# Designs tried in a protein design run: designed miniproteins, single chains. Part 52

Each design is a single chain, and the fold is of that chain. pLDDT is the mean over its residues in the fold that is shown.

## One batch from the design tools (miniprotein)

Design m1792
Fold by ESMFold2-Fast:
Parts: sequence; structure tokens; C-alpha cells
Structure m1792 (fold): chain A 100 residues (1-100)
Amino acid sequence: MAEEGVEAGEKGYEAGKKAKGDEGARKGGLAAARGGGAVAEAAPEADKEGQRRLAEAGEKAMKGGLEAVKAATGRRGAVSGTGGALAGMGAAFHARLLVE
């Protein structure tokens, strides 16, 4: 579970970094949001080490969403990228709270 969440978060980051134009930003933002969701779902069931790794993956998903926003040339890409960034941020925060 933790490994799947980590991989999804990292894939969201890579998709965001590769985003170009509004459609690319929309897809990158959705991938970042999917990554954040996977991190959030996996975090409560992970051990403390897994939760630390998931917090890092959530931060990567957040960065992917922010990169998608930078690539956006229209509102749809910007909205998708922002949603991905917020999902990743929330997931990272939740996972970090579980470690503490």
C-alpha cells in the first residue's frame, strides 16, 4: 500500500513537470491529484516509515500540481494544476500528522 501511494505521487510529479500548454497542464494536474489521493488513502494503513515516505510523495504530487499551473495557458489547466497541488499538499500534511 505505501509503495503504491509513493509511486502514484512520484508519477504525478513527473506528469506535472512534463506538462506543456493548457491540455498538458490539465492532464498533469489530474495526475498530481490522483497521486495525492493515493497518498492520502495509503497513509492511515502504513507504518511510520511508510507514512514518512508517503508524506514525501504527497509533497512531490503538490510540486507536480504547481508545475502544471506554470505550464497552463488557460483556466482549465490552471484549475487542474491547482487542484493537484492542493490534493498533494493535504495528503502530505495528513501523512506527516500520522508520523508524529
Scores: mean pLDDT 83

Design m1793
Fold by ESMFold2-Fast:
Structure m1793 (fold): chain A 90 residues (1-90)
Amino acid sequence: SMERLNEVSELLSRYTSYKYLDKEKAEEVLKELSELFGVSEEEVRREGEFGLAARAIVEAERGIPASSLTGTEASLLLVDRALERSRAAR
């Protein structure tokens, strides 16, 4: 779902921009992320942009629903993959 990954990318970029500058806009984007991921606003806040980005990338690349993985689980899958590719490219 490239369309879903692009939408997540846009929302995460806005959230990163707003969370230190405009709390109201950050809260609006957080609600959109909650709806898009199918998770609570509390889970979005807990995961942060890096956890949510990892979940969205794993969903797009492996078809594992973003709502079924924690940010830690998704991040480990991405790190392991990156390390494997780095070793193979050397």
Scores: mean pLDDT 78

Design m1794
Fold by ESMFold2-Fast:
Structure m1794 (fold): chain A 109 residues (1-109)
Amino acid sequence: VDAFQALLATLKRLYPGLSVDEPNSAAEVAKAFGIEVPDPELKVGLYVAYQMYLSLVNPVHREVSPENWRELFDQIVEALKQRYPSIAPLITDTQSPSDAQLLAALAAQ
């Protein structure tokens, strides 16, 4: 199971009311949260699933250290670079791309 599937499984476990079954469904889920992403790709799925997980898991309830969240985010960013080198220049200019920057890069695809 890749990073996207692992994040989807975690998201479904925490929020069973969400219907996210495939990478292509990630774009539809992003739209439901007000993010306009027309083209479903694995990189979109990985990023959107991570952002949704972060948004839904409140800091007060998760009690997760900053290092753990940073490591998870960095792993996803690294997986995106590996699969989609077209976004690599944006990521290499930042320790970790901001949500806005990464979303802009994905939308430009």
Scores: mean pLDDT 46

Design m1795
Fold by ESMFold2-Fast:
Structure m1795 (fold): chain A 96 residues (1-96)
Amino acid sequence: SGPSLEQKREVKKKFEEDLEKNFEELLEELEKQGNKEERGALYYLMAAVYKVKYEETGDEEYKKKAEEYKKKAEEDGISEEAKAAVEKLYEEMLSV
């Protein structure tokens, strides 16, 4: 017998909170450095994460966040190489 439904929800919530905190800390550091390329890549990764959250929950707020972060990545001039790197990292995250 595996963990309870409540325990599974707590683990997922903690993972989502840790993920969002890490993204915010990384964004602040990249903004301080003026590194638009890496910041754009991070925005693109956040857009992918929120798109998946929308697909899982149906919550329109996640769809809006995904579109906003995608726009921010495009405004930072994200390269095709950076997009490929983000897609590879995201695929590795989903494989766990």
Scores: mean pLDDT 73

Design m1796
Fold by ESMFold2-Fast:
Structure m1796 (fold): chain A 62 residues (1-62)
Amino acid sequence: SEEEIEKKYEEASTPPLEELKKIIEDAKALNLDPSIPELARRLMKLIEETGKRIKEGLLSKL
């Protein structure tokens, strides 16, 4: 069901969000190219926003 897909997505996205946060912090600490932490930050935001939209969309369609 769509509800199962939403749960699997949320469970799968949680660990990579934590890793992306670490990558952003490490890149800043090492003074790496600012485009790298910006990309990681954007991906993290997209994952969070997409998760919310999927949840809302699935709930409205159920």
Scores: mean pLDDT 64

Design m1797
Fold by ESMFold2-Fast:
Structure m1797 (fold): chain A 75 residues (1-75)
Amino acid sequence: STSDLPNKLKEAKKKIDAGEKVTITPDTGLRLSGVGTFEAAGIKFEVPIEEELKARGPGEIRDLVVDAGLKALGV
């Protein structure tokens, strides 16, 4: 995938560490690779199954992926 998601997540981590607000739209190349697991641009994210089942649209899934990705980066 040509997604810039990894770079956006790293930039978001830097901004969060600096106390800034960030916006990310990691909807390109997103896929479910297992129960409660998403993958985008070679990065795997774990999302609690309850959160996944509560997601009702692409926006909610995007937000879950962002949160899981930031946690995977140690934010």
Scores: mean pLDDT 49

Design m1798
Fold by ESMFold2-Fast:
Structure m1798 (fold): chain A 100 residues (1-100)
Amino acid sequence: SLEEIAERMLEVVKEFLEEVAKVANVPKEELDKFLEKAERLVKEMLERKASPEELGLYLAAWAHDFVLYAKSQTDDEEVKKKLEELLRKTLEELQRIVRE
């Protein structure tokens, strides 16, 4: 169901937030704001009965915005590289869920 797909995607989002927090010094307040934004996106998409493809696309855009923010908080090129690798992995996981 779309609800089960959304729950799985939100788990990926929460894991991504946790992994980024381990690598970059992102304030808890900002982590909470990005999580709230992702949860609102999921809720809105479920309410309008969006496709899994649409939900995946919007969460991909959200993940990209979050990484841009996290990269802005550091001058460490190795940290920036790790953030880009985490983004790639998260986008691949979201795409896998969409294809199931």
Scores: mean pLDDT 87

Design m1799
Fold by ESMFold2-Fast:
Structure m1799 (fold): chain A 108 residues (1-108)
Amino acid sequence: SEEKRNRYLKYLDELVRKLRETLEEGIAQGLSPEELIERMRKVIDELAAKAESEGDTDIADILREVGDLFVKKMEELIKQGKSVEEAAREALETAASYGLLRINILTS
């Protein structure tokens, strides 16, 4: 449904904003890539839990999948020698695209 898609997009917007803030703050503090990833995992988990508490269990599951893909891709790209900023950007693009595919299937 359009309403479910719109709710997902609101959660996705909040996720992107909070991940960006977490990345910027962590870089400014001189955090390691491992510490940055851990803080970003916490943001993802908290947002998924929020969606679940609001009765959006399907959306919460998609947010968890998006989060798992984001973390896995970010770790992979950092191991390949990309900067934290470049890894985060590419991982977020990949994970967000996957989430959009998942919600489109769910709401079709």
Scores: mean pLDDT 86

Design m1800
Fold by ESMFold2-Fast:
Structure m1800 (fold): chain A 65 residues (1-65)
Amino acid sequence: MKEVREAVERVKAEVEKEAEEKGWSELEKQGKLGLALSEEAVRLAEKTGKSVAEVAAQIMKIYDE
């Protein structure tokens, strides 16, 4: 869980900085955030040996906190 939480916080910070730098709309920012979190779910699933669905559920739970 802690590694997943750190990944979510990092991705949110990176997307926020890119949105500010590139002048993205809120819709564009949300789309990029969703894509980046999906990619992190796949990466973490491969690293931990868990299913993508299980990691994605953990990401969504942490993101909503």
Scores: mean pLDDT 77

Design m1801
Fold by ESMFold2-Fast:
Structure m1801 (fold): chain A 99 residues (1-99)
Amino acid sequence: DKEEKIEEITDKVTEILNEIFKKVGWDEEEALDFVDELLAKAVDKLDEKGIDNSLDDITRQLYLLEEFLKELKKKAEELGDEETVKKVEELIEEVKKLK
């Protein structure tokens, strides 16, 4: 079930985000701003690639999740968090397999 696997990947993303927040010492507002920035960049990448809302919900979610993870990887690299970079790369490959 692709939908169930998307939920599993999303849960892992949430765990990774919480670990980043703990490591950098961000409060709730800073954490929300970080997630919102990554999500906005992911949406911009979907628009750039011509991925529109006419795709089925699962397909759109997979594209959005992949671009979100790519932006998260860039931020983890900027923070020097090699462990998080590796975890995010593994999740990107899982998302690609579901497409």
Scores: mean pLDDT 80

Design m1802
Fold by ESMFold2-Fast:
Structure m1802 (fold): chain A 74 residues (1-74)
Amino acid sequence: KLEELIEKLEEAIEKGDLLAAYKYLLEILDELDREGKLSEAIEILNEAVKYATENGLEEGLRYLVEKFRELAEE
C-alpha cells in the first residue's frame, strides 16, 4: 500500500503532474502517520528541500522518494 503510493508519487513527479504528486504526497504522509512515522517524514521533507536548493528540484524529489521508501521499510 505505502510502497504503491510512493511509486505513484514518483510517476507523477516524472510526468510533471503536480496535482497528482501533491495528492499522493498527502496520502503517503497519512499512511506514515498511521505507522507513527510522521515526525520522521517531516524531517525527510525538510532534508529534501535543502537537497533541492543545492542540487536542483529533480534531485531533491528523487531524494524525497528514496528516503520515503527507506522509511516505509522500517
Scores: mean pLDDT 81

Design m1803
Fold by ESMFold2-Fast:
Structure m1803 (fold): chain A 88 residues (1-88)
Amino acid sequence: MEELERLREEFRELRERLLELTRELMERAETIEEINYAIGVQLRAIGLEFDVELAEKQGLSEEELAELLRRAIAELEELIRELEEKLE
């Protein structure tokens, strides 16, 4: 389905952006709390990717996968916003 492919691409692009921002945060980090926060964000992103992969393996419908991807994308957007605020 065309919509599902678009959602997968959007998820991939947001994940790449999130990893870039976490690397920047870790590079600028002056405290262990900042490093731990960046690691936590990376682990959350990995968890979201794993949830999508598991759903695909379990044979969820395209509609269910699209909804899962939309939720994952929304969570990545929130994390990216938080990271951008911390880097300013």
Scores: mean pLDDT 83

Design m1804
Fold by ESMFold2-Fast:
Formats: C-alpha cells, sequence, structure tokens
Structure m1804 (fold): chain A 59 residues (1-59)
C-alpha cells in the first residue's frame, strides 16, 4: 500500500541518518496535525541510531 511504502522509505532515510529526507517524507505523506510529533520522532531516532552505531563499534 501507499502508506506501507511511505513507512519503508521513511525507515530507510532514518537508517541512512538522512534527517532532511525523513522530514520531507513526513511533510509529504502525513497530515499537518501529526507532523510535529513525527518530526520529533525522526530526530530522536536519528540520534538513537547514531548512539547504537557507536555502541556496536565499542562491542
Amino acid sequence: STTSQAILDLAQALRDGDLARALALIREHFPAEKREEWERGARLLVEGLSSAETAAVLA
């Protein structure tokens, strides 16, 4: 479905650490009332992935 594809594209952008692309996908595919929440989530996930990558190198 279109929603599933948008979620997969967003997940890939987040894994790539491409916050700008993730924010663009959120603004394109999500209603305005949900954008702030999803944008906040995207920022936290990018920070979380960076932390996980650092932890993996140190393991």
Scores: mean pLDDT 71

Design m1805
Fold by ESMFold2-Fast:
Structure m1805 (fold): chain A 65 residues (1-65)
Amino acid sequence: SDPSAEEVARHAALNRLTREITEKLEKGEVTPEEAIEMARERGVPEAVAEALVANAVAQVERDKA
């Protein structure tokens, strides 16, 4: 029950977006609200975008400590 090649590609795209958002948040280039909007513009559902950005914010906070 391996994911399809298209699902693997979508997961890879989400992982790249997560890294991009985390980097921009670490640099202070975007706010969490702007990061959610960026994810939504890339076709990510709002609830998934909120969870993704919350995880990225938590990672940035750990890196600052």
Scores: mean pLDDT 79

Design m1806
Fold by ESMFold2-Fast:
Structure m1806 (fold): chain A 100 residues (1-100)
Amino acid sequence: SKEEEEIMELYKKALEAIKNKDYKSFLEYLKKLVKKAKEGNFLALAAILSLLSGLDEKQQEEAIKLIKSLDEEIAELATALFNGDGEKYLELLQKFESKS
């Protein structure tokens, strides 16, 4: 779909921004992905989690703080995943899928 193409383009641009150490542009692409995930798009959620997994711990903390300002549930889901709380991660993931 056009939305999937837009998400994949945002994901690709976010990856290039990380590679180029353009953290400001990365955060702008991340915000756009969070908006799509907030609308229930699972591909956007997957893209966010994939991007966060490529960051160092300090960058993950800063990115999650930004996500939290936009959507508390997506931030909690990311936090559970990266803290190794698999039970909470799966509960939050199921809640996300049930609302989309």
Scores: mean pLDDT 86

Design m1807
Fold by ESMFold2-Fast:
Structure m1807 (fold): chain A 74 residues (1-74)
Amino acid sequence: MSAEEAEAILREKRPEFSDEEIELARLQVEAEERVGTERLRAAVAPAAEAAADASREEQLAALREAVRALLAEL
């Protein structure tokens, strides 16, 4: 599944998701296709742990930053 296809499906089937949640899902799909699930999880796990007690908005921002940093390494 492409990142664009995943975004379209989420916008249609999950209208309750925020733009930030949809952007995170799109970035995760793109990263998983480029580096695989294991490397993606290793890259985002520290950010997820650091933001575990943070607000939903801060958690989404931290995860998006971690995925963007991983993609920038490529």
Scores: mean pLDDT 76

Design m1808
Fold by ESMFold2-Fast:
Structure m1808 (fold): chain A 73 residues (1-73)
Amino acid sequence: SDAAKAAEGVVRGAKKAGGEAKTPYEGGISLGKLSPAAARAAVAELRRVGGEEDPLGREALKGAEEGMKIAGA
């Protein structure tokens, strides 16, 4: 699904930013902490493709929002 692809994009984005991630949730946390701007863009894309209706999309969304809060964004 597009939502699952977007969630995997969050994991890859976290790794590109120098973080470690094994799940979409961990990827979201790492991306949100390391690159809040990239995490905001990923959240917007996940919402556009129905990420809230996909289990992997929901994990990525939750992680990204929590990671951004930790970064103070």
Scores: mean pLDDT 84

Design m1809
Fold by ESMFold2-Fast:
Structure m1809 (fold): chain A 95 residues (1-95)
Amino acid sequence: SMDDRQRSMQLMTQTFIYLVQLQMSILNGDDDTARRYLQQVVDTARQFVSVQSDPDMRRDFIDSVISFLQSMGQIASPDIQQVLRQTIQQLRDMM
């Protein structure tokens, strides 16, 4: 529906904002803040999947989020790398 389309776009934008905040937290070595933003990314991505009926849009969005998280693994602490792997698996399980 039009409402679902608008809501999915809002959730995409919000997820992207959380991804940027996550990257900044990782760069600052703030593991506690990074864990919080990883949870927010999962929560908004889960909401996106629930309102987006187009399977191609769901796949492309989740793949983009996973790609972003994989790039962060190169600069993350070992503890955050473990949480990133768990988060990537949770995102894959949403498809």
Scores: mean pLDDT 89

Design m1810
Fold by ESMFold2-Fast:
Structure m1810 (fold): chain A 79 residues (1-79)
Amino acid sequence: MTITVTVTATVAANSTVTVTVTLPASGEVKITVTLTYKGVTNVLAEWTTTLPAGDHNITVPNPFNVAATVTVTATTTPS
């Protein structure tokens, strides 16, 4: 059984945004961070780690001169 949490936010040009992902269970977590602008989606980072349940802050920079949508997806496999 896996549990997926998705958080979206808008980030202004040349700015950063911090998104909070709340994990309902401890376990192995696959985190994918994407940045979408002008209909193009770029994967900024994707990694797997072991995290406890609770709130985790992820800071995402937008280096582009255009506003973008940040999507953070965390998929947890409870242990």
Scores: mean pLDDT 81

Design m1811
Fold by ESMFold2-Fast:
Parts: structure tokens; C-alpha cells; sequence
Structure m1811 (fold): chain A 75 residues (1-75)
């Protein structure tokens, strides 16, 4: 896959994770996040090192956003 396809997939996964973080337990959200990280890691094997760095940045942003939402739910 090209970089744009992978980023588009991460954006869709981000929307799904945000939605799930509002209704699922924090443990279940972490399980889904681990699953998505594994899938993205497999896709990154086909990308250049520079493109992998961009994808890793997008994944970190998603993880931060989801963790922040989980923290807000526990308040």
C-alpha cells in the first residue's frame, strides 16, 4: 500500500476508536488498540523508513487522543 492508503486507514481506525472509547471499558479499548497497532505494524513492513516514521506519528496521535478520552470518562 502507498502512504496515503495507510494514513486513510489510520484516520478511519481513529474515528472507530473514539466512538468505542465512549462505550467500551478501558481494558477493551486497549485490546482493540493493540490489535490495530499490530495491523499497522504489518502494513509498515511494505513502506519506506520515512513513510514508516509518518505512520508511527499518526498512530501516536491516535493513541494519545483515545487515552485522553478514556481519562475523561473515568473523571
Amino acid sequence: SNLDDVIDMIDRMTDSMISMSQTMSSDDVQTMMDFFRHMVDEMMKTLSPDDRRVVMGQMRRMETQVQQLIQQRQS
Scores: mean pLDDT 79

Design m1812
Fold by ESMFold2-Fast:
Structure m1812 (fold): chain A 75 residues (1-75)
Amino acid sequence: MRELIQEAAAALALGLQEGNEELIAQARAALEELGVSGEEAIEAFKEFAKKHPEAVKALKINVEEAVELLRELFE
């Protein structure tokens, strides 16, 4: 379950950074189904970035910007 939350949070962060409305909607639905709060989603994304730095680089995710976008979305 924790891994699924991390993956969904990472997908949401990527969708927000790319402006991909379909990915944002799918990732948000997954997080809601898992019962994840905004703060939990942000922490899950941070944990994903720590565990998978190569994936973050390959996807061209700016971790600091993605965290700010997630905070803006959930507030």
Scores: mean pLDDT 82

Design m1813
Fold by ESMFold2-Fast:
Structure m1813 (fold): chain A 72 residues (1-72)
Amino acid sequence: MITVDFQVPKLAADAVAAWLDSHGIPHKVEDLSENTAIVSVEAASEEEARAIGERILRELEEELLAAIREIQ
């Protein structure tokens, strides 16, 4: 297992964490800055971690874009 950190907009962090919970993916959420959270995900490989990141971007695209827009 490896741990990969994703930087996500704070406003979207709860949605990302809920998505990971629903898929049974071990994770931890920590504040990085005023607008950014770190979501640490445990994966079997870097390839698996990339696949998880791609699924999050695809399935939560609207939530992530809305959060980015609110920060601006």
Scores: mean pLDDT 78

Design m1814
Fold by ESMFold2-Fast:
Formats: sequence, structure tokens, C-alpha cells
Structure m1814 (fold): chain A 87 residues (1-87)
Amino acid sequence: SGMDQVTIDYLNNLIQQTQDLINQAQADLARNPSAQRQQQLAQAQQLFDQGVQLINTPFQNPSAANIPQVYTGYQLIQQAQQLLQEL
């Protein structure tokens, strides 16, 4: 796979932090509905889901474990975090 433990821990922390931000945004929107913020949250959720899939898919098939896929997943999760920070 070529990933060290520091990178794995970093990615797991990023995933957890992003999930926490999504959960918080969902709770906030349930109290204060906003069509614009709901659309932004939906975009962030889609990017997050795609990023998590790209990170996890190689581990389900060891022969397909690939740094470029993991890096693309990382970038998508970072984009999701940026959208969530603007909510």
C-alpha cells in the first residue's frame, strides 16, 4: 500500500473530524432551516462519501491498494471540510 501509520492515523482523524462537522451542521439546520445551507451540506456530504469510498476501497482489495486513489479521497474530504466550515 505504501502508507505509513502516521498517514493512516491522519486520514482516520480527518474522516472523524469531517463526520463530526456534518453531524453538527445537520443538528444546526434541523433547528434553523436554510435552503442554501442545506444545499451546501448536501454537497459536502457527497464529497465526503466519495472521499471515504476512495480511501477504503483499496483496503477491500489489497491488490488495488494505491496511493493516488487515497490522495484523491483525501482531497475530496478536504473540500468537504472547507464547505462545512463556511456553514
Scores: mean pLDDT 80

Design m1815
Fold by ESMFold2-Fast:
Structure m1815 (fold): chain A 81 residues (1-81)
Amino acid sequence: MLTEEQEEELKRRLIEDLGLSEEQARKIVEALRENPVPTYEELQQLAKELGISLEDVVLAVGLALSVLSEEERRALFAAAE
């Protein structure tokens, strides 16, 4: 899914763009590594566990998808089906 470089870029952007802590950004990257296409309910659970808003988690997932190339995004969604 995400390469190590893409995970590092995502973590950096979560901290810079969303104002998340290093720990919160790391937890989001880890969660997306395990489940790259989370459901709305899984996003709500992640927001609750991290103590951040659901909006921030949704933005974080959108940001992760923006780091993927068009080809990688297609492979990700194909694997989730």
Scores: mean pLDDT 72

Design m1816
Fold by ESMFold2-Fast:
Structure m1816 (fold): chain A 84 residues (1-84)
Amino acid sequence: KLSIEEALKRLREIGEKLDSAETREQLNEVWKELSKLLLEMGWDPEWIKKRGEEINRKSFSQAKRSLATLLTAAEIELVGMEIE
């Protein structure tokens, strides 16, 4: 079972990859790692699928921003679970 500490560590690694991403292919790799982590955190598979489709239709800069927003949302959830 995924621990909060392991999830936060993986989220940080994904965030570093996102920050250094300069190509669509690199954003696709970030999404693969992030979507896998979100699934392990218990996020809705249909919601994840729809979000991935929306990100794939966006420009590079918009997709990168959307991924950053999702990373922040996941981090807030993990910190909330640790505090609560």
Scores: mean pLDDT 82

Design m1817
Fold by ESMFold2-Fast:
Structure m1817 (fold): chain A 100 residues (1-100)
Amino acid sequence: SSEEEKLILEIIDKLQKIGDKAEELKPDNLELQLKLKKAYEEILEVHNLWLEGKISHEEAAEKIEKIVEEIEKLLKEEFPDNEEIKKLIEEVKKLVEKLK
């Protein structure tokens, strides 16, 4: 569905914005930057597997939700008081719920 594709692309865009903000706030935290980049790449790979018919929509949504939950946990530990990052991850979570 073109709507589901738009949701996944918006999730990736918001996660990239989180990554950019994390790099701005903690430029020397290369491990954090790598973990965030890996998460975007994993979501893109899940989307590609779903587009190729290798996984179901339900399985794709579940995998993306798990990746987003791991990112949320990491961001709560690294940026507990950053309102911009909190807002962006809440927007990502709402998009993930729409994928289900």
Scores: mean pLDDT 85

Design m1818
Fold by ESMFold2-Fast:
Structure m1818 (fold): chain A 72 residues (1-72)
Amino acid sequence: SAAAGEALNGAGGAAASGGGDEKTLQYISEAGRANRAGDGAKAAEYLRKAAEHAATPLGRERLLEAADVAGA
């Protein structure tokens, strides 16, 4: 239901403010390795995974934009 979705989004946002940030940084690191190896598509994939763990909507948006650039 929509009400359950709102509660889960709030809890997910709070949980992501610590643990999500760590996961986000791990995926950004993997994206950096892929990019240095010349694999922009794999770098984009890792940046999209980082976006899934972003603590804020703005952080998620920026990571998705970076993924589009890396995948180009």
Scores: mean pLDDT 65

Design m1819
Fold by ESMFold2-Fast:
Structure m1819 (fold): chain A 73 residues (1-73)
Amino acid sequence: DPRRAVEDLLERLRANPRGTVSVTVTDPAGQPVTAELSDFEVTSIEREGDSWRVTLRDSDGREHEFLLLPRPE
């Protein structure tokens, strides 16, 4: 379940708010981009078909949006 996996991951990140987590995503140009997140909060998780839209808020009040797709089988 993609939602459960996303919620579990983000809950683990929130359980360690003093730490940093590196997330690598592929940008629209096909390049891997690494972003470091620390002390953030999940503000929204929405299902869109087989994908999930997740919004995070960091300790500075900035919001970050991610689209998560399940891996093709």
Scores: mean pLDDT 58

Design m1820
Fold by ESMFold2-Fast:
Structure m1820 (fold): chain A 84 residues (1-84)
Amino acid sequence: HHMHMEMEKSREAYEAIKEMLKEAQEMIKQGVDQDVIRQKVIERAKELLEKLGIKIDESTTEEDIFEELMRLAEPAAREEEAKR
């Protein structure tokens, strides 16, 4: 099942990451503390992973969350980068 939906989920993750980065850049421009920005990004990342069917354990670290998002978005990111 996931094999057939993998690319669509990858595109969804990639688009969500782009939106999150755009908002983070806007907050940086407004002088918001980096710690606050990081926390908001992590919370959004957790929600996205849960929507994509990935269970987050209490032992899951911030690094694990980012690695999983990067892994999911990689195929779509490569496709977009190639298009330019």
Scores: mean pLDDT 75

Design m1821
Fold by ESMFold2-Fast:
Structure m1821 (fold): chain A 94 residues (1-94)
Amino acid sequence: SDEEALAKFLEITRKYGKKLREAYEKNDLEAIKKVLEEMLEEIERLVKEYELSPEVLAQIASVLRIAAQFAKELGLEEVAERLEELARKLEAMA
């Protein structure tokens, strides 16, 4: 289960990393916001679907913290707060 959850998480990070890079290259702030929101929703579904180990929870929280900092630097305060809230929740579960 942990290996399957980690594989799905890595697939999510690869997929949304590519989409974020494409939106950033186009200077499309609305597209960046939408990609981050979709990534957040997909990670929330992953966490609800799987019983995750503390190690996997910590890895997911770390990526969410990085994404939140990126969103803050772009002035996307609402999505940044949502990313940080999920990261805090996962850290508490770890």
Scores: mean pLDDT 86

Design m1822
Fold by ESMFold2-Fast:
Structure m1822 (fold): chain A 76 residues (1-76)
Amino acid sequence: MKILSIEEIVEAFRKMLEELAKTENLSPEQVRELGEALIRWLRREMERAGVPEEEIEKLVRALREVVEEIVRQVEE
């Protein structure tokens, strides 16, 4: 997976989670729980697709950062 693909996935994940948080009125705890569940699912799918572990770890790290950003937004 190239850096541009990672950025695109991160941006799509951010938009989706922000939209869900607003539409479903999710609490900070629910955002973290949903985010972690989605990250866990994506990790398994990427492993099945044969994506290198290094690329998976980079994406997971970026996605966890997005979850914390959205949690801060929901707390405001």
Scores: mean pLDDT 78

Design m1823
Fold by ESMFold2-Fast:
Structure m1823 (fold): chain A 74 residues (1-74)
Amino acid sequence: MEELVKALAKAAKAYLEKGLEAMEEVTDERIEVEAAGLAAVTAELGKEKIDEMKAVNEKEKLIIEAAKLVVKDL
């Protein structure tokens, strides 16, 4: 689980820095490009908004946790 969250955060950060094509290049077979994009957009909302979000399923939990890692690097 932690490795998948870190991989999603890496892909999301690539999207924020260089856009969709850069994200697709760093996204591996274990990560959905859509999930990485959602993590990037969620990170842009900022820490306060992310802390208010509740995950309804495991996929949303991974996206929120990845977004939290991206925000720490901003």
Scores: mean pLDDT 73

Design m1824
Fold by ESMFold2-Fast:
Structure m1824 (fold): chain A 90 residues (1-90)
Amino acid sequence: GKEEFEKAYQEAKAELDSRLAEARARGHTGVARFVEWARKEIDTLAERLKKEAEASENKDEVYKQGAERIKKMTEGVKAVADGALAGYDA
């Protein structure tokens, strides 16, 4: 439902903000720009999913699917960012 969706979105923001801070602290501008872009994309996705859910006859199911979609996108972004940062450590 909506609460689960909001939790997924807040967790996504925290995870990406953490990777952004790490990339900036280490001076990896390319990784920082990628994470900044991805963070904005997740914000846009969350706004779109909220509108879709509120317009839906099956609001709770749309929010549930939206939460999973945000989680999958966040995990993909984390994998790319963490992989790039590890590459600089090699």
Scores: mean pLDDT 85

Design m1825
Fold by ESMFold2-Fast:
Structure m1825 (fold): chain A 104 residues (1-104)
Amino acid sequence: SELLEQIQEALERLKEKVERAIELAEELGPEVAELVRKALEYAEKGIQLALEGNLGEASLNLALSEGYLGQAIDLARDNPELVEALREALRYAREAFDLALQYL
């Protein structure tokens, strides 16, 4: 399925931006990295739930992911490269979720 391939590509890009954000966050301590890891976990769960047709739980998990990324952006505000990586992660999480909703 072309949509499944697009979802997988968006998830791969999300993971790449998360890995980049964790790498850039090394000097800020473990707090930012932990928030970013939680954001990825909730995004992946939300996308899986959307693919399964559980739209309420899917939306809740995406909202939690966005909340954790927002907290990471706030902590990272003095590091423009890290903020950009986090914003790109947020964009790919939203894109993957939207594509998952279209698959059903």
Scores: mean pLDDT 86

